# Designed miniproteins, single chains, continued (3), part 110

Each design is a single chain, and the fold is of that chain. pLDDT is the mean over its residues in the fold that is shown.

## One batch from the design tools (miniprotein)

Design m11827
Fold by ESMFold2-Fast:
Structure m11827 (fold): chain A 90 residues (1-90)
Amino acid sequence: SPTISYTIYDKDGKLLESFTVPSDISREELRGLVIKASKAAMDGKSATLESTGEPDPFKVTVTSDDQGVHIEIEGGRYLLPSSGFTPKVT
């Protein structure tokens, strides 16, 4: 099956993580995987996730502050509180 690759960079452009998903994955499942990967890669710092190998590449910005982790994907925003970050990924 065709696949899409995603790379995660910190605020300084350093590569933190890469992963591959099926291209037929739903946007909701992809969003959950992005949140999970962003948490794993961030280690308490800001990160940027970029799509590669997709005709319409998209960018995710992940920022940490005193309220928790803020994730912005395709116009949607998520706040993951610092006291209990557990992404719902199925």
Scores: mean pLDDT 55

Design m11828
Fold by ESMFold2-Fast:
Structure m11828 (fold): chain A 117 residues (1-117)
Amino acid sequence: EEAIKEIAENLQKLIDDEELREAAEAVVKEISTENLVNFLKALAEALGYEVPEDDNEFLELLGLENTLEDVVENVPYVILELLAEAGIISSEELKEVLSQPKEKRAEALAKVLKSKV
């Protein structure tokens, strides 16, 4: 929960994008399915990915259900893959985060991002 907010806070500082900043601020204020989906869409768009307008189509591309539990569990992995593919996270940093248990990956990713801001 706190780690996801730290990820959002650090990403909006690392990536200079107005829509991402607004979506990240919403996540920091409240963890909700809507805020997390909007944040992931804004991040993907800021990184140059083509994002479906429909939230359910976007989540289906990521292999996620439109539920708070499924989105919260998978947000760190989705962000990690997007950042690694965009070259913001190194292969070494990617390996470090992925070496952690799934429930610790958000904290590990937040720590990596904090080191870059």
Scores: mean pLDDT 79

Design m11829
Fold by ESMFold2-Fast:
Structure m11829 (fold): chain A 76 residues (1-76)
Amino acid sequence: LEELLEQTKSEDLEVVARALLEIYREFGKEALEEAVRIFIESHGLKPGWEPSIVTFVETLDLEQLTAALRILKENS
């Protein structure tokens, strides 16, 4: 888990997306919520996007999630 949490700080949003999907798959929703919080803090995103990103990880594939994170970062 700790290595995956570090990957959420990556400047490569595909690496971030892959880490979030793996955290959700292996460790579940509570671990994902913590990972999303770390992602938001490390990337300087506006607080409040946590529920949307959690939903994106639950519903999107890697390619779609990477695109969604990019759009969110540009609008934050």
Scores: mean pLDDT 81

Design m11830
Fold by ESMFold2-Fast:
Structure m11830 (fold): chain A 102 residues (1-102)
Amino acid sequence: MVEEKIEKIRKEAEEKAKEYLEQGKELEAKIELFKGKIEVVMLRAEELGSKGNLEAEQILSFARMLDWILKRMEENGKLTLEDVEALIKTVEKLEKQVEELE
């Protein structure tokens, strides 16, 4: 069940990012990739946390904080390409941590 949702999220994020890149909107493309990655981390961490994995609960809390930070920066119109690339690197580390808990 979770894997089907993850595949859909990844595909939708990649398709949206490609559309933005074709329009020359690199920042918006990176934002869509981040949103896809963070949603995947949250879904995997929620599943593991529901089974009593405390480390997964910590990852979920941190992922929610990163998602909130991005949304606030978007609302204020002050998000730079460097900022979103740093957030992507952080979420990729969280993806690896969640995968290692399986």
Scores: mean pLDDT 84

Design m11831
Fold by ESMFold2-Fast:
Structure m11831 (fold): chain A 85 residues (1-85)
Amino acid sequence: SREELERMFKLMDVDGDGVISFEEFRNVGLRLTDEERPLGEELFKKFDKDGDGVLDFEEFLEFMDWIKEKYGSILELQEKIAKES
């Protein structure tokens, strides 16, 4: 639901500024290692439409929709990345 996505966004937004930084996206959202940073950068830039270096809630929703269509869920993406490490 939208409310569930809002809760997830708020949990990733550790400093409460209403946006997700690249480090929050990489570490908290995707749980990527330093070696996997280029993958995180590619995905982040794809959804950072303003190019301001942060994801707002609407950009986050577009990311979650893309994950759902391509991988089924963020957990499935995380599992796939972990298997390739």
Scores: mean pLDDT 74

Design m11832
Fold by ESMFold2-Fast:
Structure m11832 (fold): chain A 91 residues (1-91)
Amino acid sequence: MNIEKVKELIEKHKNKSFDEFIEELSKALNLSKSTEEKLKKLAKEYKEGEEEEFAEQIKSLFKYEDKLPLSEEEREEISKLIVDFLKSKLK
């Protein structure tokens, strides 16, 4: 998976919950169920202003996925895209 695929998923989920987005993202990136659930939990714990910390937590979770076909650059960009999408869902 690449950055463009993640952007496509974000567009498809603009009117859906963040949890639904993470479920489809996990399928697209072949993430473990453990990583999917941890991403959902982190999203519920973080607020605007904690974006950098949330991005670091996402990157940390990606390191647990041995089969994740993403470069360091793609992991950085995708973690930021996830944070920005969550931020767009918060009031």
Scores: mean pLDDT 76

Design m11833
Fold by ESMFold2-Fast:
Structure m11833 (fold): chain A 77 residues (1-77)
Amino acid sequence: MKEDIKEKLEAVLKRHEKTKEPFDRGERRLIVLGYELGFVSKEYVEKIATPEDIEFVKKLLEALEKEDKELMKKLTE
C-alpha cells in the first residue's frame, strides 16, 4: 500500500511538473497523504491543499490504522 501510494504520487508530481496542469481533488488528497507519510514537504501541501482535503486524509489514516489493528487481531497479535 505505501509503495503504491508513493508510485502514484510520483506519477502525479511528474505530470504536473511537465504539463503544469492544476491538481484535481484526488491528486491534492494524495499529496496530503504523501506529506503525512513523509514524502512531501509541509510547504508544498500548504500551496495546494484545502482544509477539506486535510480532513479527508486524516479520516483515511484513521481508517487504515483501524484496519491494521483488525489485521493484527486476525493474525493473533
Scores: mean pLDDT 71

Design m11834
Fold by ESMFold2-Fast:
Structure m11834 (fold): chain A 110 residues (1-110)
Amino acid sequence: SSLLERARELLERARRLLEEARRLMREGKYKEAAELAKRAADLAIEAMDLLLQLTPDDLELQIDLGVALILKGVGKLLMKKGKYKEAAEMFIRAAELAIEAAERRIAELE
């Protein structure tokens, strides 16, 4: 499926951005970490949305998507307040959850 291939590409990019965001966190570069972690979360959430088009009745994936969107929303609010370390932590959590949920569904579809 072309949607499944797109989801895999998005998750691969999300994983690379997440790894770089974690590196920046270790270096104390919290603003840059938050920006990259947000991009990772955005890509992984897009992958979940594509997978929901293939499995629209997947309640577990819908719940995981909802949680990832809430974590991303909290991260955005923290960014607006200049709380970059806490924002990065929220975006990292959102990306991790979204990647894990999406990869689990891809494995079930293959």
Scores: mean pLDDT 91

Design m11835
Fold by ESMFold2-Fast:
Parts: C-alpha cells; structure tokens; sequence
Structure m11835 (fold): chain A 93 residues (1-93)
C-alpha cells in the first residue's frame, strides 16, 4: 500500500525537482521544496539498508508535494502528497 504511493509519488517528485529548477522566483515554494528535498534525502539514506529504490522514489515525491504545496498555488493535493510521501518513506525503510 505505502509502496504504491511511494512509487507514484516518487515519479512526480522527480519531475517537480527537475522542473522546479528553471522556474521563477517563488520564495515560498522554494523554501517548501528545499525542506522536502532535505527530508527526502534523509529517508533515502535510511532506506538504503534495504529499500533504497523505494525510499528514493518516496523522497522524490516529497520534493514534488512540498513544491506543489506552495502557498497560493499548491492546494490540498500537495499537502496530502507530502504526508503520503513521508509515510511511504517510513514504511519502505
């Protein structure tokens, strides 16, 4: 269950991380994205002991969810995504 969420979220997170690079100067979105990336990195390292692949995907999803949750544009989908990514990362670890 958590693995399914991690897989799907991871793909979206990876895209957001790449797409976020050439975007405008959204201070709020940047702060949220950076926080998610940091948390994701930690999760990936933690899961490397067995589920490195799943953890990596969950980490990527965290990045996308945090970026999408930017104030004014993200919406609830971004918030729920970030929460799902966190749970998926913990489960995968």
Amino acid sequence: RAREAAGEAGAAGGRAAVAGTPDEDATGAAAAGIAAVGAGAGAAIYAERGDAEEARRAAEEGGRAAYASAPGEGGEAGREGAEAAGRAGAEAA
Scores: mean pLDDT 47

Design m11836
Fold by ESMFold2-Fast:
Structure m11836 (fold): chain A 61 residues (1-61)
Amino acid sequence: MEKKLKLMEVRRGEPVRELGEIYGKPGETFTVTDKDGVPYRVSVSQGPDGEMTAYASRVPR
């Protein structure tokens, strides 16, 4: 089953802002685009407490 996850934008290892929420499974990687058409590569990570968070980094051009 998919779970609702917080989607956090990360740049050079630092959190920049929350982009919203997504549905995904731990260990998955996929691409999303924001309202400006900017693509982000998303990775779902599971923490030691079982907490899952989705991290999005901008795709380099």
Scores: mean pLDDT 73

Design m11837
Fold by ESMFold2-Fast:
Structure m11837 (fold): chain A 71 residues (1-71)
Amino acid sequence: MEELVDEIVEWALEEYERLKKRFSPEEARQRTLDIAEFRVEQLAKRLGLTPEEREQLIAEVKARIDEAFEA
């Protein structure tokens, strides 16, 4: 699970750098969180995760992205 979180976070932060060039900081952050959540949902469906596992994965990914925004 940690490997999957790291992969999604890294991908989302790469997209964030692109989004920052086109959108305001607030919009870029919101869009980054939205695409990360979408990615987790797609992965959860593919792996057959439970609702609880999906919610935990989304929460962990969002927390990691928020930490990166503050750095």
Scores: mean pLDDT 80

Design m11838
Fold by ESMFold2-Fast:
Structure m11838 (fold): chain A 93 residues (1-93)
Amino acid sequence: DEQERQNILNRLDLLISEIDTQIELIDRLIAQGHDAAKLQALRDRLRALKAEVEDLKARLEAGELSNAEARERLEELEKRLAAIVDEIDAVVS
């Protein structure tokens, strides 16, 4: 299903963009004097997550994954980003 494949690719692109936005936010929070050690650890986790999202996108584009497999992995990655965002919010609260 080409429409399902395109939807997954669009969601992967949005996830990459959201991760980049969160990394930029962390850099600003460090500059503002928030807990640099905790924020740097969260930034490293975001970079690792971004690499996994980019790998998933590349494998899907290469035809190495079914749409169902790609969607399952995407949903796991989206949940991991949400957890990291919650941890960033906790650092600055």
Scores: mean pLDDT 91

Design m11839
Fold by ESMFold2-Fast:
Structure m11839 (fold): chain A 100 residues (1-100)
Amino acid sequence: SEEAIKLFEEMLKTIENLANAKTNEEIEEELKKLKELYEKLLPLLSEEQQEILEAAMKKVEELAKKLIESTDEKLIEAYKEQILLLAESLKKWLEAELKK
């Protein structure tokens, strides 16, 4: 439980760092770190919690790919905002499911 909470908080910080990344290389580095944290967290969770986290990870990966592939500044900002909103949703889920 405590280890799962710590790993999840590190994942949230990594998602925020990914959203604030200024270069494609920084996005790729944060995404790699996020995947490593996810793999460590996954076996500590219930099957239902794993499904929710897997869906969230897939969404972060899709948005990260769109950030790397996009040259439109307005679309880039929209994708960054979506990543941050996802991080906020995951933080609320963490407080409801893992801290209580």
Scores: mean pLDDT 85

Design m11840
Fold by ESMFold2-Fast:
Structure m11840 (fold): chain A 85 residues (1-85)
Amino acid sequence: EEEYELASAITAALFYIANDGLEKAREMAEKANEVFRKGYELAIEAVRDPKKAEEALDLIRKYGTPSEVELAERYLEKALAKAAA
């Protein structure tokens, strides 16, 4: 159960980065419980490091649905563009 919560937290963090930037994701990480905090930290790392991006997507692929994987990939792409701007 904690594993799919982690996958959902990563996807949610990527959504926040894509829409509001890294600052929003950092704030959520600092205030969240351990599972959500870890998810947000993994999402922030994924934006900074392609290897970490693959690791995060692998976690979502294992515990999430195919639709969640596709959504996370879209949010990661948007988050990368947002962070570069």
Scores: mean pLDDT 76

Design m11841
Fold by ESMFold2-Fast:
Structure m11841 (fold): chain A 84 residues (1-84)
Amino acid sequence: MEELGEELERLLEPALKTGNVEEANKKGVEGWKKAMKYYEQGDVDGALKAVREGARQAALAAGASEEQAERVGELVGELFALRI
């Protein structure tokens, strides 16, 4: 749990350096906004799904493989669950 943020940081480091960060950030922000709307409505399940999918799409936009994108989605979902 304590190292989930560190794992995510390491996975995102290459994307930040390649200059794909803007497109990846856009996808991540959209997923986060959708998750916050679900969370505000009491739909924690919908919020988790939105965060995972947004993170996965952001990773793909940054050039990550499908396997890496799935891992990023899972890690971001776990981090979100810990902060709720």
Scores: mean pLDDT 72

Design m11842
Fold by ESMFold2-Fast:
Structure m11842 (fold): chain A 60 residues (1-60)
Amino acid sequence: SDLERLQRGAAEAARNLGVDAPPADDAAGAIATAQSLVADPRGRAAGESVLHELRRLGLA
C-alpha cells in the first residue's frame, strides 16, 4: 500500500541520516518519523516529502 511504502521510506531515511525517530508502524508513527526528520536540518527535505505524500493521501 502507499502507506507501507511511505512508512519504509521514512524509516530508511531516518536510519541513513542517523536521525533518531519513533517506529513508523502506522499512519501516526509515519507522521511522527517524518516530523523527526523535518526537525533535523539533514532530514528536512525527506521529512517534508513524506508529510506532503501523507497529506495527499488524507492521512496527515
Scores: mean pLDDT 78

Design m11843
Fold by ESMFold2-Fast:
Structure m11843 (fold): chain A 81 residues (1-81)
Amino acid sequence: MKRKEEMARVLEEAAERAESLGDTETAQIFRNLAKTVREEEDLDIATGIALIGLAIVSKYADTPEVAELAREAARRIAELD
């Protein structure tokens, strides 16, 4: 439970930062990932969904700043153990 909440928190922080950069669409993607992580019962599946989603954003983001937000969020989640 604690780890899923922390992953969701990381994703929500990334969403807030994306929105502050004017990227409301990517902010919505990060918020949807946070919701999916909270709703997923299996911790390993929740972690996989978060990391895959962030990897997709980092590869296909229109701006380097948003791509960097996704990479930083993925790094933070990977460090949660």
Scores: mean pLDDT 83

Design m11844
Fold by ESMFold2-Fast:
Structure m11844 (fold): chain A 73 residues (1-73)
Amino acid sequence: MEEEIEELRRQAEFDRSLADYMRKQMKEKGLEPEDEEEAEKRIQRSIDLARWIADTLLEVGEEFEKLLEERRK
């Protein structure tokens, strides 16, 4: 089904964007590990956690936006 493929693509784009951002953050803050494999593992663990957090925040954010719009009326 096309919808399932689109969801997988969005997840892949999210992972890539987050990985790029995490690499930049680690480099800027001097937190980048000596070996590249360790950096990859840390990024992957962060992505896994961030997926769950992002999904939760998106749901909460949508409800919060609705509440803000309602209150401003």
Scores: mean pLDDT 68

Design m11845
Fold by ESMFold2-Fast:
Structure m11845 (fold): chain A 84 residues (1-84)
Amino acid sequence: GFDLLAKYLVEESLKLIPEMKKEIDTAIQNNDVDKLKELKERIEKGIARLKELKAQSTNPDLIALIDKEIKELEEMKKRIDEAL
């Protein structure tokens, strides 16, 4: 059902977070302002999508996974904002 598919997609996107953190690190080291702005936009869109998924879910385990990903994305966004 919806919750099983949504949980799978959230778990798969969580696996991509370490690679996104590496992209942020590289962009900061290179002073690549355009790349940092692009990454920030991607993160903001990701947070918005996750908030929509959270609003549609009644599964506590899925909500907890969504909240975990939102927190990770917000911390990455803060790091980008501090570097800009």
Scores: mean pLDDT 86

Design m11846
Fold by ESMFold2-Fast:
Structure m11846 (fold): chain A 73 residues (1-73)
Amino acid sequence: MELAEKAAEYAHELGGERVTPGDVGEGVMRAGGSRQAADSAAYHAGLLGENGFVTREQALKGVELGLRDAGVI
């Protein structure tokens, strides 16, 4: 499983039905990502989401965009 898929899974375990960008960042850290990668993923997830929450698809996309922006992938 890729880092992004693991991070999105952990974000869902943390937030359940109300995943936040902060949960996405924590998911990246739990999946073995750096703090910089986590902050970048949370930022990008926040841009995709609405009212402070993200869907599972938005969480995964936010992680992918954040990891690319952080130079991880």
Scores: mean pLDDT 80

Design m11847
Fold by ESMFold2-Fast:
Structure m11847 (fold): chain A 103 residues (1-103)
Amino acid sequence: AAALQRYQAIVAGMSRQQQQMMAQTIADTIASMDPAMQAALAQFRADFGQPFADALVMEIDRQGINDQAAVDAEIARWRAMPPAQRYDRMIQIYQDFQATYDA
């Protein structure tokens, strides 16, 4: 509950333009993935939910990750994180996106 509230507050604090750029970045990144990468992302989304999946996609884009092995490695890293660290990483990614767009 508290984790979702902080996520919602950050997204609600984004301008309409920032929200649109975020949605477009996520859509473009997913569209660039092959079906196996998209399947791995869909499983991650099923396990952790949409906010974490969106953060993972934004991080994949930011790092320039473009192959399945690197996507699988990033997913494995997220799965290995304790829940608190995974949550903090998710929040940091959303905050970094806001800051990057404002720059």
Scores: mean pLDDT 83

Design m11848
Fold by ESMFold2-Fast:
Structure m11848 (fold): chain A 76 residues (1-76)
Amino acid sequence: MEERAKELIEKMKKSKNIDEQRKLALEVGRLGTQEALDALIEMANEYEKKGTKEDFDLAVSLYLAAATAALILRSK
């Protein structure tokens, strides 16, 4: 599970397409692990600081994915 989250995160960071990055972020969130949640929040904070519209849109998607992970964790 944790290894899968790491693979998806690495793929997202290597992607040059924001729509692909957003889809991968949601997949990480759906894993519902603490590691996925922590990684999504850290990345969201980094992208929020970059200040472009695309980076802001990605940060919002990352926060939503993190919320999804948190809800799944809370349900366990």
Scores: mean pLDDT 78

Design m11849
Fold by ESMFold2-Fast:
Parts: sequence; C-alpha cells; structure tokens
Structure m11849 (fold): chain A 93 residues (1-93)
Amino acid sequence: MQMLAGLYLVDSRNYFNQGNYDLSIFMSDRGIDIGTSGGNPRLVSDGYTIRGRSYFKMGNYDSSRTDFQRSLDLDPSNEEARRNLRRVEEKLA
C-alpha cells in the first residue's frame, strides 16, 4: 500500500508541474487515502502539501491553508508545507 500511495503522489506532482491542478488534486487525494490507511504520516504530509499547492494555484486559499496545516500536524519538519502556509496566510490577510 505505501508504494501505491507514493506512486499517486509522484503522479500528483507531475500533473501539478504540467499545470493540471484538477488531476493533481485527484491523484493526491488517492495517495492521502492509501497513505492514511497504511499508517505513514510523512507520506500523508507530503500528499497534503502537494494538494494544498494545487488549491493555491486554483485560488482556493481556504482549502490550501487547511491542507498545509494538516501536513504540518502530521510532519512538523515539512519545510515545504511551512513555507507554502506563509504564502497562503499572506493571501488571506
């Protein structure tokens, strides 16, 4: 299950890099669900981070903030989530 969750997150990042944020969100949602069932908080944190980045690109700042906060709850050392949380808080201020 962990390998499958990781593959969904790789696809999510690839779609994000291509500007396909809807497919990025779809793939990260799948990776989060499988990673959560598999008990891997660092992988689930990564999934919330990429999904939050896609929401940010789509202008959905509330969903983006929620995902980055969940990412940090799961892995407080996730610097990508922390950096992007600062960016979304600036948009909401």
Scores: mean pLDDT 87

Design m11850
Fold by ESMFold2-Fast:
Structure m11850 (fold): chain A 55 residues (1-55)
Amino acid sequence: SSAVQKRIEEEQRRMDALTRRLVEAAAQKSPEYAEKVRAAGEEVRDIQLERLREQ
């Protein structure tokens, strides 16, 4: 449905913005740590989007 598609798009934008901020904060410790945070954020996003698509 269009409502589900809109929610998926909004959630994707929100998670991308949050991941960017977390990566920027993690970069204060090290580039390697920032890369791990980015990868973890991408995995969480994929899981969340798949969950929304199941509805």
Scores: mean pLDDT 79

Design m11851
Fold by ESMFold2-Fast:
Structure m11851 (fold): chain A 64 residues (1-64)
Amino acid sequence: GPALEAAAQERLAELAKRLAMKLGFDSVEVEVVSPREAVAYAEKNGKKYKITYSWDREPVVEEV
């Protein structure tokens, strides 16, 4: 139901933010695009990065 979907999105956003911080990224902003996918925008060494997280795949890191 909607409550379970919202909880899944919240946990995915939390995992995305925590992983970006562990990778040493600064200024992490997380956007949840679906119950299974979140995108984090982060900065490191003056460069901006887009990190895509999903429950069933490894994170994808790309410079933007």
Scores: mean pLDDT 72

Design m11852
Fold by ESMFold2-Fast:
Structure m11852 (fold): chain A 66 residues (1-66)
Amino acid sequence: SPEETELTAQVTTETANDPELTPDIIQSAVSAAVNFRKAVGAPVVSPGSVQLAIDIARLEAAYQSS
């Protein structure tokens, strides 16, 4: 979706120095963040969504490294 594309670009920019956050992990995390924000009726494209996607991506990366 356009919102998912915009969030992916923002998350990728903010996590450029995190080599463990691969494009696949970022895409997965952005999809999860978008779905969560829609489910709770919150703004999809927002700083809160970017931070949520980053937090999810870090958790996914840690899970795959375990």
Scores: mean pLDDT 80

Design m11853
Fold by ESMFold2-Fast:
Structure m11853 (fold): chain A 67 residues (1-67)
Amino acid sequence: EAGRLLREAAEYLRKAAKELEKQGNTEGAQKLRDQADLLLSLAPRLDPEQARGTREAAEEAAKEALK
């Protein structure tokens, strides 16, 4: 289900955004939140294959942002 995968992707980005906010990186946190909102807005328009790739990319982006 594409919606579930994109919700999971958004969850990764939101968790990373909270960590950045706690570290004082408000701009980085806002960027990740905006990205999460964008992904959720695309959920009805993506197929499961695209959603899977997006989820993987979001997880990587979240990890990269916290380095």
Scores: mean pLDDT 76

Design m11854
Fold by ESMFold2-Fast:
Structure m11854 (fold): chain A 90 residues (1-90)
Amino acid sequence: SLKEMLEKLSEKVLYLIQLTNEILDELDKQGKLELRKEIEKKSQAVLDEVQKKVDEAEKASEKEAKAILKESEELLDSLIEELEKEKSEL
């Protein structure tokens, strides 16, 4: 359902924020300021794009909204996978 997709998307957004903050804290401790800025910028860009897509979904038909929310989930999943790999190498 649309509600279940929104709930799952919200959970992934919260997880991305948590994961990003954990990585940024570790990079600060290691003095890796440029990588910290790049990761912060990348995470914020994905969060901004997801918010834009959610706003677009609110104006769309249910079928179109589900497609847009699925694209949002795929953007979150891609960055989460990338950041989990980055964290494992810290």
Scores: mean pLDDT 89

Design m11855
Fold by ESMFold2-Fast:
Parts: C-alpha cells; sequence; structure tokens
Structure m11855 (fold): chain A 94 residues (1-94)
C-alpha cells in the first residue's frame, strides 16, 4: 500500500540520520559539511513524503489514524535531524 511505502521510506531516512549522528565524533570538517548538506536533503525528502501522505488523505486513500501515524514519524525524524545538525555545528566550532 502507499501508506506502507511512505512508512518504509521514513523508517529508512530515520536509520540514515541515526547513522550520521553516530559517526559525527569521528568526522573531519569536510565530512561534517557533507553530512550537514545530506541532512538538509533528507529533511526535504521527509517534507515530500508528508505532502504525499496529505494528498492521499485528501483523496480518501488514507485514514485519519494512518495520517496521524505518518505525522508522528515526521515529527520524530525532524527532531532527530535538528539534534544531529546541532551536534555537527558544535563539532565544527571545535
Amino acid sequence: SEFDEIKAELEKIKEEVEKIKEEIPNMSKEQLLEARKRLEELEKRVLGLYLRAQTLYDRGELSEEQLAEIEKMVEEIRKLILETLKLIDEKLKE
């Protein structure tokens, strides 16, 4: 289903962000700047998936409960991206 596809893509993005966060202590300045750019790209992808979910909901193809689940995942991933960007910025100041 479209719902399962959106969820799987969001879960994959979350895993990638968590991996970036784990690697930050061992990153060079060049790698930190590349990671920052990648996180900005991932945030755009998260927004795109959320807009897709809203469109499906408006068409009656997702339930209110399914949209709420996607919204919760989006909020969790966006928070993780923000926390990871903050760690990158702190490391770049060293």
Scores: mean pLDDT 90

Design m11856
Fold by ESMFold2-Fast:
Structure m11856 (fold): chain A 89 residues (1-89)
Amino acid sequence: MAQQLEDLETQRMIDELRRKYRKARSLEEKVDILEEFLKEHPNPPQAVLDEIRRFLDEVRKQAEKLGDTELLARIDALEARVDSIEAKR
């Protein structure tokens, strides 16, 4: 029942996330994209969660170099959200 649609939705989610992230002009915009994506997709497939974790690691390293404590707090909240989603599996 509809398993093929889940595979297509997973691929579309990854492609959309990558496209938006690559077009982001600022570190804040990258974090906004990740926050909005998790609001639209509250229980994404594991492959999408793995992609989100990679982007979170990247933006975290950049925010730490800049000393952006407010952005780091937002990244911490998103990491906690991803951890919560994985813990329910």
Scores: mean pLDDT 81

Design m11857
Fold by ESMFold2-Fast:
Structure m11857 (fold): chain A 100 residues (1-100)
Amino acid sequence: KVKELEELHKRIAEIYAQGKRDGRLREAAEEAERLLLETAGEEGREALERAREEVERALERYLAENPEISEEERERLREEGRLVAVAVAVHELIEKAKKE
């Protein structure tokens, strides 16, 4: 279990780095989310839902404090937030697996 999640974590980091270089953050987020669900199934989906709530709350606060941010930049930050949520979810699953 731990090895599979650690490998997933490495792959997500590579996907995120590539998405930032290419500007294809939406495609990167979709691929990372798919890999998480394929690897961790229902537990992965539940972890992702919790992580999304945390990241969305943080982003909402940041955007409220910075109203000058353009709609295009807001969409980019939301796609980056999706990738961050996947990384947070995988980290939670790794911690759980190490305790079990």
Scores: mean pLDDT 81

Design m11858
Fold by ESMFold2-Fast:
Structure m11858 (fold): chain A 61 residues (1-61)
Amino acid sequence: LSDAAVERLIAEGERAIASQPNREAAEAAKENMLAMARSLGASDEQLARMEAALDAHIAAL
């Protein structure tokens, strides 16, 4: 998976998280984005970077 694709998935995940009504729904949105990235061939390093970015976004809500 390209870095540009990872950055787009992070941005999309952040928008999905911000639109959720509660933390449980936000966590589910994060897991869905990580599952999509994994299915697209994201590396373990890319998945860890995405998870950290999305976790930080959830914590900032």
Scores: mean pLDDT 82

Design m11859
Fold by ESMFold2-Fast:
Structure m11859 (fold): chain A 83 residues (1-83)
Amino acid sequence: SRADALVDAIVAAFNAGDYVSAVLTARQLRNLNDADAQSAIRQLVARLPFSDADRAAIQAAIDAGDTNTAIDLIIDAMRRRLS
């Protein structure tokens, strides 16, 4: 699916240390419907080494049904790798 392809691209970029491409690709999650975006977010949380605090915040946003907030939190976590 498009969601799975985006997840694989984000994970590949992140694992390569290409955080710029990871962030740019993660922005495309906003173009998915909510169900596909939530699936992609859950896969990214499982496959990427987010901190306990970032994982908790992303999970809280998903539990609240706030898909866009969860995407923003993922992007922010990856952006911190650029600093």
Scores: mean pLDDT 87

Design m11860
Fold by ESMFold2-Fast:
Structure m11860 (fold): chain A 87 residues (1-87)
Amino acid sequence: TMTVTISAVEYPGYKDEIRSLLNSIFDEILSFEVVESSGVIGGSVIYRAVVPKDSLKPVYKGLTSMTLVLRKTDDGYVLRLRNMGFD
């Protein structure tokens, strides 16, 4: 498995948006949960997803972890790579 950490802000609908974006990147998501939350609208929140390595695109199979950040663009929301972890 590979761990995906997602850094975001606490807003209504953001959890569903992040899940949708993760499903567009990864073939399968084993778990998706809140790890840390400020509990305040506009405050920080960190999500964790776990994905199987065998369902990853070849470019991701060498990774043990990945950190993504939710960004708003003129065309909607995107997940941008912030950091990668290797064995």
Scores: mean pLDDT 74

